# Designs tried in a protein design run: designed miniproteins, single chains, continued (2). Part 18

Each design is a single chain, and the fold is of that chain. pLDDT is the mean over its residues in the fold that is shown.

## One batch from the design tools (miniprotein)

Design m4634
Fold by ESMFold2-Fast:
Structure m4634 (fold): chain A 68 residues (1-68)
Amino acid sequence: SEEVLEENKRSSEQLIKALENDKSPYALKAREYAQKSVEAGEKGDKEKAFEYEVLATLYLMKLAIEKL
C-alpha cells in the first residue's frame, strides 16, 4: 500500500540523517542502500524498495556489531 511506502521512506530518511556524519564503511553502505530504497519507492518499485531497506538494515547491524 501507499502507506507502507511512505513509512519506508520516513524510516530510510531517518537512517540517512542519523548516519550523515559517520564516514565508516558500513555506515556509508547503510546510507547508500537507504537512499536507493527511497528512490525505488518513489518510482513505485515496491519490491526493490523493500530489498534495499533490508540491505540498509543489514549494514546497520554490521555497523552496530563492529562498534561492540
Scores: mean pLDDT 84

Design m4635
Fold by ESMFold2-Fast:
Structure m4635 (fold): chain A 90 residues (1-90)
Amino acid sequence: RVEELAEAARSEDPEVRVRAARELARLTGDADPEVRLAAVRALARLAAESEDPEVIRAAREGLLRAAGDADEEVRLAATFGLMAAEAARI
């Protein structure tokens, strides 16, 4: 699930980690707000910590979509995630 995808997004295999990051970004559109929140938190960490430009791109795309979410907690997590990711990149 989200935890497994977050682990896969840190794989040494570029195809595995990019696919996992894109799958996490897709989960920001899930019907369950708890799933969307978990995906947003995983994407925020990837946007701040990953060295793969494609993983960072997928993570930022997911966070930008979640910043407009119907659930306030999801919106706040996505907004803070984007701000923290930008602050982490010099």
Scores: mean pLDDT 82

Design m4636
Fold by ESMFold2-Fast:
Structure m4636 (fold): chain A 120 residues (1-120)
Amino acid sequence: MEEEKKRKIREAQRVYLATALGALVAMLEGASPQVAADIMDEALKEIEKGDPEGAVRATVEAMRKHGLEKAAEIVEAAYRGDVDRAEKIFDEILKENDVPESVRAAARAALAGLRRFLEE
């Protein structure tokens, strides 16, 4: 059914946005850009297979394997549509780390984008 196809596309978009936010947070927790890219690539492979929940699980597992606990938590919160929790996790990371203002602005813009997506 077309409605089921639209639902699957929206679910894949949600996973993509959640994973992208998680990768940004992982880098703020000290992950190299290569580690963040590898986590994103694994998530995209599962999305392409049509398993959005599997993509979230793979992303969270990979992040925890690298000790990126806050990145894992933000992926789970964003996927569930809990933007307020995701925002709180960002605030905690920004307080604990001396993060450049450009990176802080990018993180807030990404979170605002997710909020707008989930409210539509």
Scores: mean pLDDT 74

Design m4637
Fold by ESMFold2-Fast:
Structure m4637 (fold): chain A 55 residues (1-55)
Amino acid sequence: MSKTTQNLVALGKQLIDDWGLSRERVLALIRDLARKQGYSEEEIEEILAAVEKEL
């Protein structure tokens, strides 16, 4: 995983564990954030798959 993907995985875990957000909501937030950072749809799906696997 890239460092950016690892950081997004860590963010997702923190949002679930510390803030009590649902996995679905966290994945939607990570998708939106990755789009704003200029990732392609293919790269976004890879990031989301990594985040979902680690949650």
Scores: mean pLDDT 78

Design m4638
Fold by ESMFold2-Fast:
Structure m4638 (fold): chain A 60 residues (1-60)
Amino acid sequence: MSVEEALKEAERLREEALARGDGGAAAIAGTTVQEIKEGKLSGEEAEKGIRAARESMEAA
């Protein structure tokens, strides 16, 4: 996905995790959002962060 699409998805996952009380997934998604905004991640790297947040929420 593009960096812009990854940012929107990471923000969505962070909000979802917070709504569920999943602090771990929220932290993973929040870190991904911050690193995208700071220009530290490519789209592929951002996708890995999104996947990690999803896997954390699914495991809970």
Scores: mean pLDDT 79

Design m4639
Fold by ESMFold2-Fast:
Structure m4639 (fold): chain A 64 residues (1-64)
Amino acid sequence: MEALRRRAEERRRAALELMEKNPELAELLREIADKLREIGDRISDAFAATGDFAAGLAAGALSE
């Protein structure tokens, strides 16, 4: 249980470092996050239905 959260934190930190080295990637991720937020509410049901495995990944990028 704790291992899963630690893995998510590690990935978040690695993503931050990657974005600092690739500013273009950071802009692309922000654009994707913004679009996901707009259609997220409408597709919230679909994300819940397909499971939180994909939502967890999207939420990690969306919250940061």
Scores: mean pLDDT 64

Design m4640
Fold by ESMFold2-Fast:
Structure m4640 (fold): chain A 65 residues (1-65)
Amino acid sequence: MGAETAVEQGKRFFEQGDLESAIAHYRAALALDPENAEAQRNLGEVLEKMGRHEEAERYFRLAEE
């Protein structure tokens, strides 16, 4: 459950407003499971909220696979 745990941790940091820590934990989830659609989508949402629209679009696209 490493990837799912990392996604959960990322969500907790996002709820706390710590967007950089949320990104770090979602990236950790993708390091464990590169095809994790939830981590890809959540990372995209955090990046979009930070104004990193091009990076966000790439992760949203990956989440569709």
Scores: mean pLDDT 82

Design m4641
Fold by ESMFold2-Fast:
Structure m4641 (fold): chain A 104 residues (1-104)
Amino acid sequence: AVTQSPSSLTVPEGGTATITGRASGDIVYTGWARQAPDGTKVPLAADGSPAPGRDRFTISKSGTDATLTISGVRAEDTGVYYMAASVPGGQYAGGGTQLTVEPA
C-alpha cells in the first residue's frame, strides 16, 4: 500500500509545497504525477529526475518513504498529486493530495 500526507494543503504563490508518501515496503521505484482536468495523470518526476519542463519538481526517497517538493509554486500547480511506487512483490498508488495555491 501507499499512503500520502497531507490529504490537502494550501501554499502561497512562490512558496514551497511538500508531499510525503510511505509505501508498505522498501521503494524500488517512485513516480509522481498531477491529475489533468480531463483525468489524465501528467508525469512530474521519477526516480532521480524531474520530467522535462518540470525542474521545480524534485523527489527524494529513503527506504519506505518518498517526498515530492514543489519549489516556487505557481497558480497552475493547483491540482491533485499522486505518488506511485514499486516495492518487492507489488506496485501501488497513493490516494492523492490536493494542492491549492493562494495568489500573492
Scores: mean pLDDT 77

Design m4643
Fold by ESMFold2-Fast:
Structure m4643 (fold): chain A 94 residues (1-94)
Amino acid sequence: DPEREQRANEVIQELFTRGQKFADEIDERLKNAKTNEEKREILREMREFVEEERAYLEENRDLFTPEELELLESILRGQERRIEALEKEIEENE
């Protein structure tokens, strides 16, 4: 279905555009963070962003095939694992 595929691609492009902009801003802030408190605040904002992206995906769930949904959900899980790894690194350096 070309119309479904076009709408799905538009949602994917929006998710990636928002994700890239946020990642660039967060990477800069993480490089400039001097304290573990500042880093934890950044990680909190990262978690909130992942939840917002997940909500946007759920609102548009019907546009995707099960295979496409699993790939997008896998990307979100990857972002959650990155946050968990950064949290562990902060804890190990206290």
Scores: mean pLDDT 83

Design m4644
Fold by ESMFold2-Fast:
Structure m4644 (fold): chain A 55 residues (1-55)
Amino acid sequence: GPTITGPDREEAEKLAKLYAAKYGKTVNEKFYELAKELGASEEAVKKAIEALESS
């Protein structure tokens, strides 16, 4: 939804899905590069890592 929390969650989910599809679940430098390309916040990055670990 249109909340200050919603965009971070949505970006985290997109980041996790795109990264997992291309590179698998191993978090490395490419993960942070993709996060910057997508304009993900630090919170979105942390949420994406959690999603990768739980998926």
Scores: mean pLDDT 72

Design m4645
Fold by ESMFold2-Fast:
Structure m4645 (fold): chain A 61 residues (1-61)
Amino acid sequence: MEEAERLGREAVRALLQGDFDTANRLGLQAADLYRQAGDDDGFRELSERVAKALEELEKKK
């Protein structure tokens, strides 16, 4: 679970930095790990963090 959480954090960071390719790749890896572990809550939290990061990116300026 720590690995999925780490990948999720890196994906959000990449997204906020405008590196959408890295964000997508790391986000998909994190989502896959959560699904394999049966952690539906972790997958949901990842999705919500990505959505909030997109909102912050729009508000940043």
Scores: mean pLDDT 78

Design m4646
Fold by ESMFold2-Fast:
Structure m4646 (fold): chain A 54 residues (1-54)
Amino acid sequence: MTPVERARRLLEEARKLREEAEKAYQDGNIETSQKLKERADKLYEEAARLLNEA
């Protein structure tokens, strides 16, 4: 797998986590929303790192 393909997969996962975080926030689950956002941010950072090195 190329770094670009791996970055794309990470971005897809991050997007899903962000959507889950938004939903949790709307449902009043602030703690869950924050944890999901943190996980999404980590995936965005990893994807950006892979794209910069590609």
Scores: mean pLDDT 82

Design m4647
Fold by ESMFold2-Fast:
Structure m4647 (fold): chain A 56 residues (1-56)
Amino acid sequence: SLEEEVIKKLMEELGVSEEQAREAVEDAIAFLRGFKMPLTLERVYPLAKTILEMSL
């Protein structure tokens, strides 16, 4: 699925846990759905990555 593909990319590129990646992806998808934006890898990945990078 799209969600699992993005989770794997985030884990591989940022070294975060599956749980952290999953939460960021779920938040990104909820945001995009709320604004009726397309759910694509190209939109979900950068948004989820930004969410993870903002968590100190």
Scores: mean pLDDT 83

Design m4648
Fold by ESMFold2-Fast:
Structure m4648 (fold): chain A 94 residues (1-94)
Amino acid sequence: NKEELERLLEDLAKMLGVSVEELERLIEEAKENIDEEVLKKARELIEEQIKYLLELGSSEYNALLVAAYAAAGKLKSEGLPIGYAFLVLREIVK
């Protein structure tokens, strides 16, 4: 689902106050330097948040968008690379 991924990354970039190119750079950095424990943590954070938001009646698009944003914020609060949240989002949508 290339078009949905492109839309999600554009909206995430706006929410974060960065460019789409910066998000893509962060994804590639995470992919090239994968820490399996950080990747697992990002996946769990996103999956739990998606489930929660869908149970509240959110659309799938809004659940994906908000879950990725929340996961990035949580990773940042712990000093972890936020690109892992966007890498996981890309894996879910593709």
Scores: mean pLDDT 87

Design m4649
Fold by ESMFold2-Fast:
Structure m4649 (fold): chain A 87 residues (1-87)
Amino acid sequence: KSLADVYLLAGRAALSQGKYDEAIEYFKKAIEVAGEDNARAYLLLGEAYFKQGKYDEAIEWYRKALEIDPSNTRAKKLLEEAEKKKA
């Protein structure tokens, strides 16, 4: 299957293991391979930053995901949570 899907899978595995820096790198590689319209990679990248307590970065990536897919209820909810954590 696509190389981007392989990177997304590797990133999700790193996330589940608490390896947030590794997850971030994998999700960034997925974006590089699939191009900027990969809403799923943006959402997962934001989630990795959120888990690291980097809420400003998480907010930016969640917003990018919503620009591509405005109907993504998960991205909207995670954006709201990140904005609340930033305060």
Scores: mean pLDDT 81

Design m4650
Fold by ESMFold2-Fast:
Structure m4650 (fold): chain A 110 residues (1-110)
Amino acid sequence: MLEKLKEIVEAIRNGDFDRVIEILKELGAPDEAIEAVRRAKEATSPAQRAGDFLRALSLLYEQLPADDKEGRELLTEAANAVADQLNAEIDRLMKEKGLSRAEALRELSR
């Protein structure tokens, strides 16, 4: 399981939605988590995509054993990777278009 969680972190960083779905299925993740990643793949806005990914990771986190500290740390790393991708896009729009952070987030939500 630990190696599969590391593969999820790498797949998220690479934008490989199909690999994330495959690994979630191998881990026996809830159908709701798998569907959240499918929605993230089909999302037309970066903010919606990030939200759907974070939902999937939250559902997987709830499924982990209470004593699985390493698994929780890896899912936190995966969530941070999703947040970092969204923040990079926000920062890019702020610099390139002179938008405020709130305006950039609104554009990424369309």
Scores: mean pLDDT 79

Design m4651
Fold by ESMFold2-Fast:
Structure m4651 (fold): chain A 102 residues (1-102)
Amino acid sequence: MVSPEVAALLESLRAHPYAEYFRDLPPSDLPGWKEKVKFPISLDLIEELVKSGKITTVDEVVNLLYRMIAQVLDYYPPDSPIAKAALAFGKHLEAWRAALEA
């Protein structure tokens, strides 16, 4: 069962200017990708897991989003557009969580 809070979070992330960077993560044939990233996580995968009922809580969704961000930052150079987008996405998540707890 999808909570309204989970649905609202996913909608806000889809509307984010940087969502395109995380829709589909790079193919596993990138050099060293599989060594760095054992279970690649994309925004589309998180949405599918929520829709299928495999994850149901805000904390589960947030955990996967942070893992997705960490995977990008572990593989890509810090000055790359996708790494900068990952940092911006992380700030968006922190702001969203702070608003819920206020």
Scores: mean pLDDT 72

Design m4652
Fold by ESMFold2-Fast:
Structure m4652 (fold): chain A 94 residues (1-94)
Amino acid sequence: MNRMEAAKKLVEAIENKDIEKAKEYAKLIAKLGGLTPEEKLEVLELTKDLLTRAKFFLILTLIEKGKLSDEKIKEAIENENLDELKKEYLKELK
């Protein structure tokens, strides 16, 4: 599975609230070195749902910062509050 296919599967897992599949695909993306800016832009076209987008970018930021954990993936997916997700995303960008 390539990075783009893993990213697409991660978005699907987030939309379906499938925590175990989201953990699987997030870890795979991390192992493959994360996504390029171009790949991130392509994934934005897979969903227009702001909540799903916020969860996806929070998980990608955790991968890029080396902070990815099963607990944080679960927390991101179960969080239905866009403002809280935005706050966590900005916090992890530090």
Scores: mean pLDDT 82

Design m4653
Fold by ESMFold2-Fast:
Structure m4653 (fold): chain A 64 residues (1-64)
Amino acid sequence: SMQLEQQRKQAEQLMKEGDELFKKGDYQGALEKYIQAARLYRDIGDEEGYRRAVKKAGEALSKL
């Protein structure tokens, strides 16, 4: 559906924002973006996206 496509694009955008913050050393900012992405992936039933976002969140958390 169009709504699910928009939610998926938002989750992918949040992942990209998290990756950019991580590259800049803003691990707290990256963690927040990855958690937001994980929630969206869970809500749309994207298990692979959810796992990827949770893994990235854990990597950011490990740097804090």
Scores: mean pLDDT 89

Design m4654
Fold by ESMFold2-Fast:
Structure m4654 (fold): chain A 56 residues (1-56)
Amino acid sequence: SLEEEIEEVKRLREEAEEIAKKTGKDWEEVFDELVKKKFGVSGEELQRRLVRELLA
């Protein structure tokens, strides 16, 4: 469901922030890498899909 996808994205964001803190990388770059690994799409594309689903 959309709610489950949002929670999953939220967890990936938290993970990206922790990795960024440890590595000195930008959390947005790390988040994009994690999203590509899990969903096979860019973070920007995933956000676009979620926004489109919310715009009924």
Scores: mean pLDDT 76

Design m4655
Fold by ESMFold2-Fast:
Structure m4655 (fold): chain A 97 residues (1-97)
Amino acid sequence: KLVEKAEEYKKKAEEYLKKGDNLTAGQYYYAAGKLYYEAGEYEKAAEYYKKAIEYAKDDDALVAAAARNLAKAYEKLGKYEEAKKYEELAKKAEEKL
């Protein structure tokens, strides 16, 4: 159920990316990541949070939120070095707000 919605949002992100709307694509990738995280699919959550950061890079609020949630996903995966990197990225983005 959650995974089905996440795949729907992933498809929306890809559609907006093809239209050159990187910010909207990033927002949908972030929404997909959150749904994968809620479903316990931490590897997919991390993948889509990374895409959200990549495509919404000029939106400091979205980058901060996606990086913080990506760090949490990496902690769930036992990838503590990666988690620390994205905690620092989230902190830097939050300082711009």
Scores: mean pLDDT 87

Design m4656
Fold by ESMFold2-Fast:
Structure m4656 (fold): chain A 65 residues (1-65)
Amino acid sequence: KEEVLKYLKEMIEAVRAGDPERARKFAEKVLELAEKYFSPEEVRRIKATVDNLVALAEARARRLA
């Protein structure tokens, strides 16, 4: 359970850095752990959050380029 929060923090840092590649890496880790430990409803919410964070990292990367 703590591992999911740890990887979510890494994704937020990747978003702030404008690093979509790193954000996608941690997104995969978050979803793998979420499917093991959370209900399908919770996994759906986590997936939406993860998708939004990746999109934000991509948007920030475009602003930095």
Scores: mean pLDDT 79

Design m4657
Fold by ESMFold2-Fast:
Structure m4657 (fold): chain A 64 residues (1-64)
Amino acid sequence: SEVEKIREEGLKKAGEVVSEYIDKTVALVDAGASPEEIDKVREEYQKKLDEIVEEMNKKIAEAS
């Protein structure tokens, strides 16, 4: 089912978002990035999690 694939993709993306957040934060800290840059990454990942839910719902509706 298309819905099953969309749901699985969404869950996979959520896990990747967490891993990517950690990886980017470590890289920025290692490079001596500013607190402003680090905060921006944190805010971006908070929005990404919200967008995953919205995107999943949208794709499920379209896959009918």
Scores: mean pLDDT 82

Design m4658
Fold by ESMFold2-Fast:
Structure m4658 (fold): chain A 89 residues (1-89)
Amino acid sequence: EDDLRLVESIEKLIEEYKAAREAGDEVNADIYLGLIEITLAVILKHSDLTPEQKEKLRELGDKLIQALENGDFETAKKYAEEMKKLLEE
C-alpha cells in the first residue's frame, strides 16, 4: 500500500511538472522533477520487491524520467501506470 501511495504521488507530480513546463515555470518544473526522482529512489530502496521486480521498476523509473525530460508526458504517465500494476501484483 505505501508503494502504491508513492506511485500515486508520482502521478500527481507528473501533472504538476507538465503544468509547470507548459507555463514556462522552470524552477517549479525542476522541483517537481526532483521530487519524482526522490520518490522513485524511496520506492526502490524500501519496497519489499523481488530482485526481478526491482530491476523492472528501475527500468520503468528511468524511462519515466527520460519521457518527462523529452516532454512526452503521456508516455511518462503510462510508465507510472505500469509501475502501479507491478506493485499490485
Scores: mean pLDDT 84

Design m4659
Fold by ESMFold2-Fast:
Structure m4659 (fold): chain A 67 residues (1-67)
Amino acid sequence: GGPDAHRAGRAAAEMGAAGDSAGAATAGYQLWKVGTGETREYGKKAAEAGKAGDAAAASRYGQLGWE
């Protein structure tokens, strides 16, 4: 939680929506690092999806971590 997790989740969602899977992976990793509970798990999933080149999935998990 907190402002750092909120910013990382938003960045993963926006970069993923733009088709930037590498950017979404980096933002998802930051969300995984600073998030707690479910937000941390969404960050991990966003990072893994982005690393796999799945920008749409990374965006979805980023959005869930942003909320």
Scores: mean pLDDT 84

Design m4660
Fold by ESMFold2-Fast:
Structure m4660 (fold): chain A 60 residues (1-60)
Amino acid sequence: EEEELLRLEREAVRAYIEGDTQKMEEVIKRLEKLAEESTDPEVRERARQMIENLKKLLEK
């Protein structure tokens, strides 16, 4: 739950630094699952915010 969210944050930062678009897309997919399936409302909200931020980085 929260641990998974933190791991995904680290993966996203690493992928961004490395310019690895495919890894960022994988992180987004996992965040989308957390946003849909998590029983914790805060985890869902944080996952949605992170998805939006990552998509903006990919689309620029």
Scores: mean pLDDT 77

Design m4661
Fold by ESMFold2-Fast:
Structure m4661 (fold): chain A 79 residues (1-79)
Amino acid sequence: MEEALRAAEELYEALLKNDPEGVTRAAFRLIRVLMEKGISLDEALETVSRALLKAREAIKKGDPEAARQAILDEVRRTL
């Protein structure tokens, strides 16, 4: 659980920096961590895609706290 939450925080930080390469790397790390916890590749991809979509919308609205919560909620829901 702690490893997945740390990977989620890394993804959030990359989004705040508006770094597309950093977001891609962090997203793949989160997928790998979820798979190591027994989540299928398809479920991990769906979780990360949903988290990214929700987080980006929150950032566009100027709500970085909502972006962070969106990523954490999707990860917790999947685990």
Scores: mean pLDDT 84

Design m4662
Fold by ESMFold2-Fast:
Structure m4662 (fold): chain A 93 residues (1-93)
Amino acid sequence: LLEKALELYAEGKLEEAAELFKEVIESKPDPIVEAEAKKYLGHIYAILGKYEEALKYYEEALEIYKEVLGEDHEKVKETEELIKKIEETKKKE
């Protein structure tokens, strides 16, 4: 499921990719797989201009990364940067 969702995302089939990423999350995968799926949902919603949904998924991914990998991990820092970028974009309305 995750591999197929990533393939659709790479092909620009964003709505189809989002549905598969949601299916990955619903399958109750390993926490890191769940965080990756949520991060990609954040990317998809950001591309679609749905910044509230993008923030929700990035924040959910961030909490999982912090719990599993620790606050000093690069994936935590990258996800925090993604959240900051969306918040800055929303202020330009």
Scores: mean pLDDT 82

Design m4663
Fold by ESMFold2-Fast:
Structure m4663 (fold): chain A 55 residues (1-55)
Amino acid sequence: LSPEAKELLRKAIELSLEGRLEEAREYFEKAQKLSGLSPDEVEREAVRLYLEEHR
């Protein structure tokens, strides 16, 4: 995952935790398009990033 796509995913996670679901979705879509990953792969990477930073 590129650093740019990783930053978009981190932002999406933060927005989702704040309850800003529409903005979070926009950042997930940007990360998906930038990375070339499927929606399922992007979601898996987001979960991995969350666990790395919050466990």
Scores: mean pLDDT 79

Design m4664
Fold by ESMFold2-Fast:
Parts: structure tokens; sequence; C-alpha cells
Structure m4664 (fold): chain A 42 residues (1-42)
């Protein structure tokens, strides 16, 4: 199992809301993109 930070979990939840799929799975690459979006959105 891969460990996720609290911020990464929030990014995942936001992405799920945007996609309209609460059970969306994310690969490592997608998680990295979500984290980068969070930093860019600062």
Amino acid sequence: MKELTEEEKKRIEEARKKAGNPYLDFSDEVLEKLKAEGEKAK
C-alpha cells in the first residue's frame, strides 16, 4: 500500500468531485499531477 499525505488525499477528493466519481482510482503519475496542481493554484 502506498502512503498518501493529508494534502494529497484532499486533492484526490477534489478530483473525484470534479469527475463526479467518488470511487476514482489514481496512479502515482496522476497523484503527482494533482499535487503539482495544488502547488500551482497556491
Scores: mean pLDDT 64

Design m4665
Fold by ESMFold2-Fast:
Formats: C-alpha cells, structure tokens, sequence
Structure m4665 (fold): chain A 98 residues (1-98)
C-alpha cells in the first residue's frame, strides 16, 4: 500500500508540550466526517479504524499525520483542526488515492 504524510501547523505554539492546544485530524467525504486522530501535549488518540495504519506526531509547531496502506476509500478532504483558548482554526488538504 501507498503511504501519505499530512502536515498541520499550530502558529506560535509547541503542539507537543502545550496542553492548552488540542489538534485533530478528520476525513470529510460526501458520506460524512470521520475522526482519525488527535494530540494534546504528549497524549495521542487514534480512532480504532486507523489504529494499525495511522501515526500522529508533533515537533514544535508542526503536527504530522502519517497514513499507511492507502486504498481508494481513503480519498477525501483531510481537515486539521486547532483548538486553543483563543479560538479554533482549520487547515485542509484533498487526497486522491487511485
């Protein structure tokens, strides 16, 4: 299977150590929204459907989601959300798997 890496940025924060910052990855398709993974400081949560093929890591302000064993069903819009005490920000990337 193909591996793909998605990156999101948390401006002015260290995503790996700041427990006030919650980051999450979602997949949005015409069939709905699916939770993939989240990170709060050093704590990670990966959805059961992705546990064997998804990894979420943080280095400074950069959060990386690595997906392995990609199939056409993984096609969709991947949304990175950042929740802070001052508000919510989103970043998105479209992935097409053939």
Amino acid sequence: GTTHTLTGTVAGKDASTDKRVVVSWYKVTSSGTTFIASLVGSSTVIAPEYKDRATITASGSTVTLTLTNLTPDDSGTYVFTVHTPSGVQTQSEVLTVT
Scores: mean pLDDT 79

Design m4666
Fold by ESMFold2-Fast:
Parts: structure tokens; sequence; C-alpha cells
Structure m4666 (fold): chain A 57 residues (1-57)
């Protein structure tokens, strides 16, 4: 999926992490709740996930 590869390159996150982020954002919105869920699932910092959401929102 070219879109996921683009977002991966833009944010510095893996394609797998972007997939998880999109899934959580669909359930919880693109705010802190989705970022926390992704952080817990991937082990990445909450700050890094929130920065990524800012770039893709």
Amino acid sequence: DEELEHWSKLTGLSVETIKILKKEAEKLGNGEEAAKAVSEKTGLSLEKILEAIKKIS
C-alpha cells in the first residue's frame, strides 16, 4: 500500500506501526487515546506517536 509507505517515510515509523495507528484512530479518534494504544502495542514513546499523528492529520 503506497499510502502506508509514504506515511512511514514521512513519520519515521514502520508500515506496521502506521497500520496499527490507522486502526486505533478509527476506533478512538486521532487523539491521545489512539496514541496511547499504539504506544503500548509497539513500545514506541507516546511523544513519537503524537508527533506522527500531527504530521498525518
Scores: mean pLDDT 77

Design m4667
Fold by ESMFold2-Fast:
Structure m4667 (fold): chain A 61 residues (1-61)
Amino acid sequence: SYEEKSKKYLEKARELAERGDMEGMKKYGVLAVNYASETGDEKLLQETIEEVQRIGREAEA
């Protein structure tokens, strides 16, 4: 499902951020948001965007 793919890519983005791979984090973060958007669930989309932004902020801190 699109929700399952969104969650998998979000987890991958987190793992890449922890390794310092910011380009990989951005790539998989975009994929997570795109799949969340495809679900039609506006709350899931908003939560996914906020989580990707949080991952990016934490990696740059």
Scores: mean pLDDT 84

Design m4668
Fold by ESMFold2-Fast:
Structure m4668 (fold): chain A 108 residues (1-108)
Amino acid sequence: SAEEAVRAEAAKLREEGYDGQAEALMSWLRWGERSGTGLTGFKGVSWAELDGEPVLEVTTTLPSGAAPSRTVEVHELYDKNGELVGIRARLRRDGELVAEAEADTRRE
């Protein structure tokens, strides 16, 4: 269902004229299938803003197995051309936010 959810979101983006973001999602899906990690943690896509510009936010959670209480939530931000423009990561332990990191990949 995660693969189908990603494909459905990509199809919707393409219908709305966001071909770059749709292509980024499909590339992300293929990479996630190869690595196995990102796809199983897929939570969804939404629209966000970076410096007043609309960006597509892809959210992935890497839950610990049954025993560890640690999770990592990764947010990847893509512009209209499907380029990665930002990454945000949040580390939680026992449900509490213990660390946050952000990287802006925009050159402009």
Scores: mean pLDDT 69

Design m4669
Fold by ESMFold2-Fast:
Structure m4669 (fold): chain A 84 residues (1-84)
Amino acid sequence: KIEELLEEIRRLLAEAEALFEAGAAPEEIAAVLRRVLELQKELAEALKEEGKEEEAKTLEEAIKKAEAELPALPAEVAREIAAR
């Protein structure tokens, strides 16, 4: 289960990267990244089932931070590029 979740997450991240390289709309990239976050939530639950609660908690904190930043991620990247 954990291995399958990691494989699917990697696949979706590769899809998001391909969309970015192809010049897809930020909305489409964000949709794929939202799917990654859902799978990471499932991964955190699977880690808890295996008694890896500390790893699960770290992942949950990372997910929460990513969810808060997700709507602004394309704008943040654009801002960093414009500032340099």
Scores: mean pLDDT 70

Design m4670
Fold by ESMFold2-Fast:
Structure m4670 (fold): chain A 60 residues (1-60)
Amino acid sequence: MKGLYRMTKDIENPLPEFLSGKKGDLVEVLETTEDGRVLAKSLKTGKEGWVGESVLEKVE
């Protein structure tokens, strides 16, 4: 699951360890977990954070 992905919905999270963003934002997946969570970096903001695998769509 590493590579370039797009957020499929708006996500707002008050904790800095979690990724927030808008539908359509591009993210780079850096790390995956076995429980469906991924560490991703927003290409728009440069911030890294945890997000659910289910809200991401692969861009190729």
Scores: mean pLDDT 77

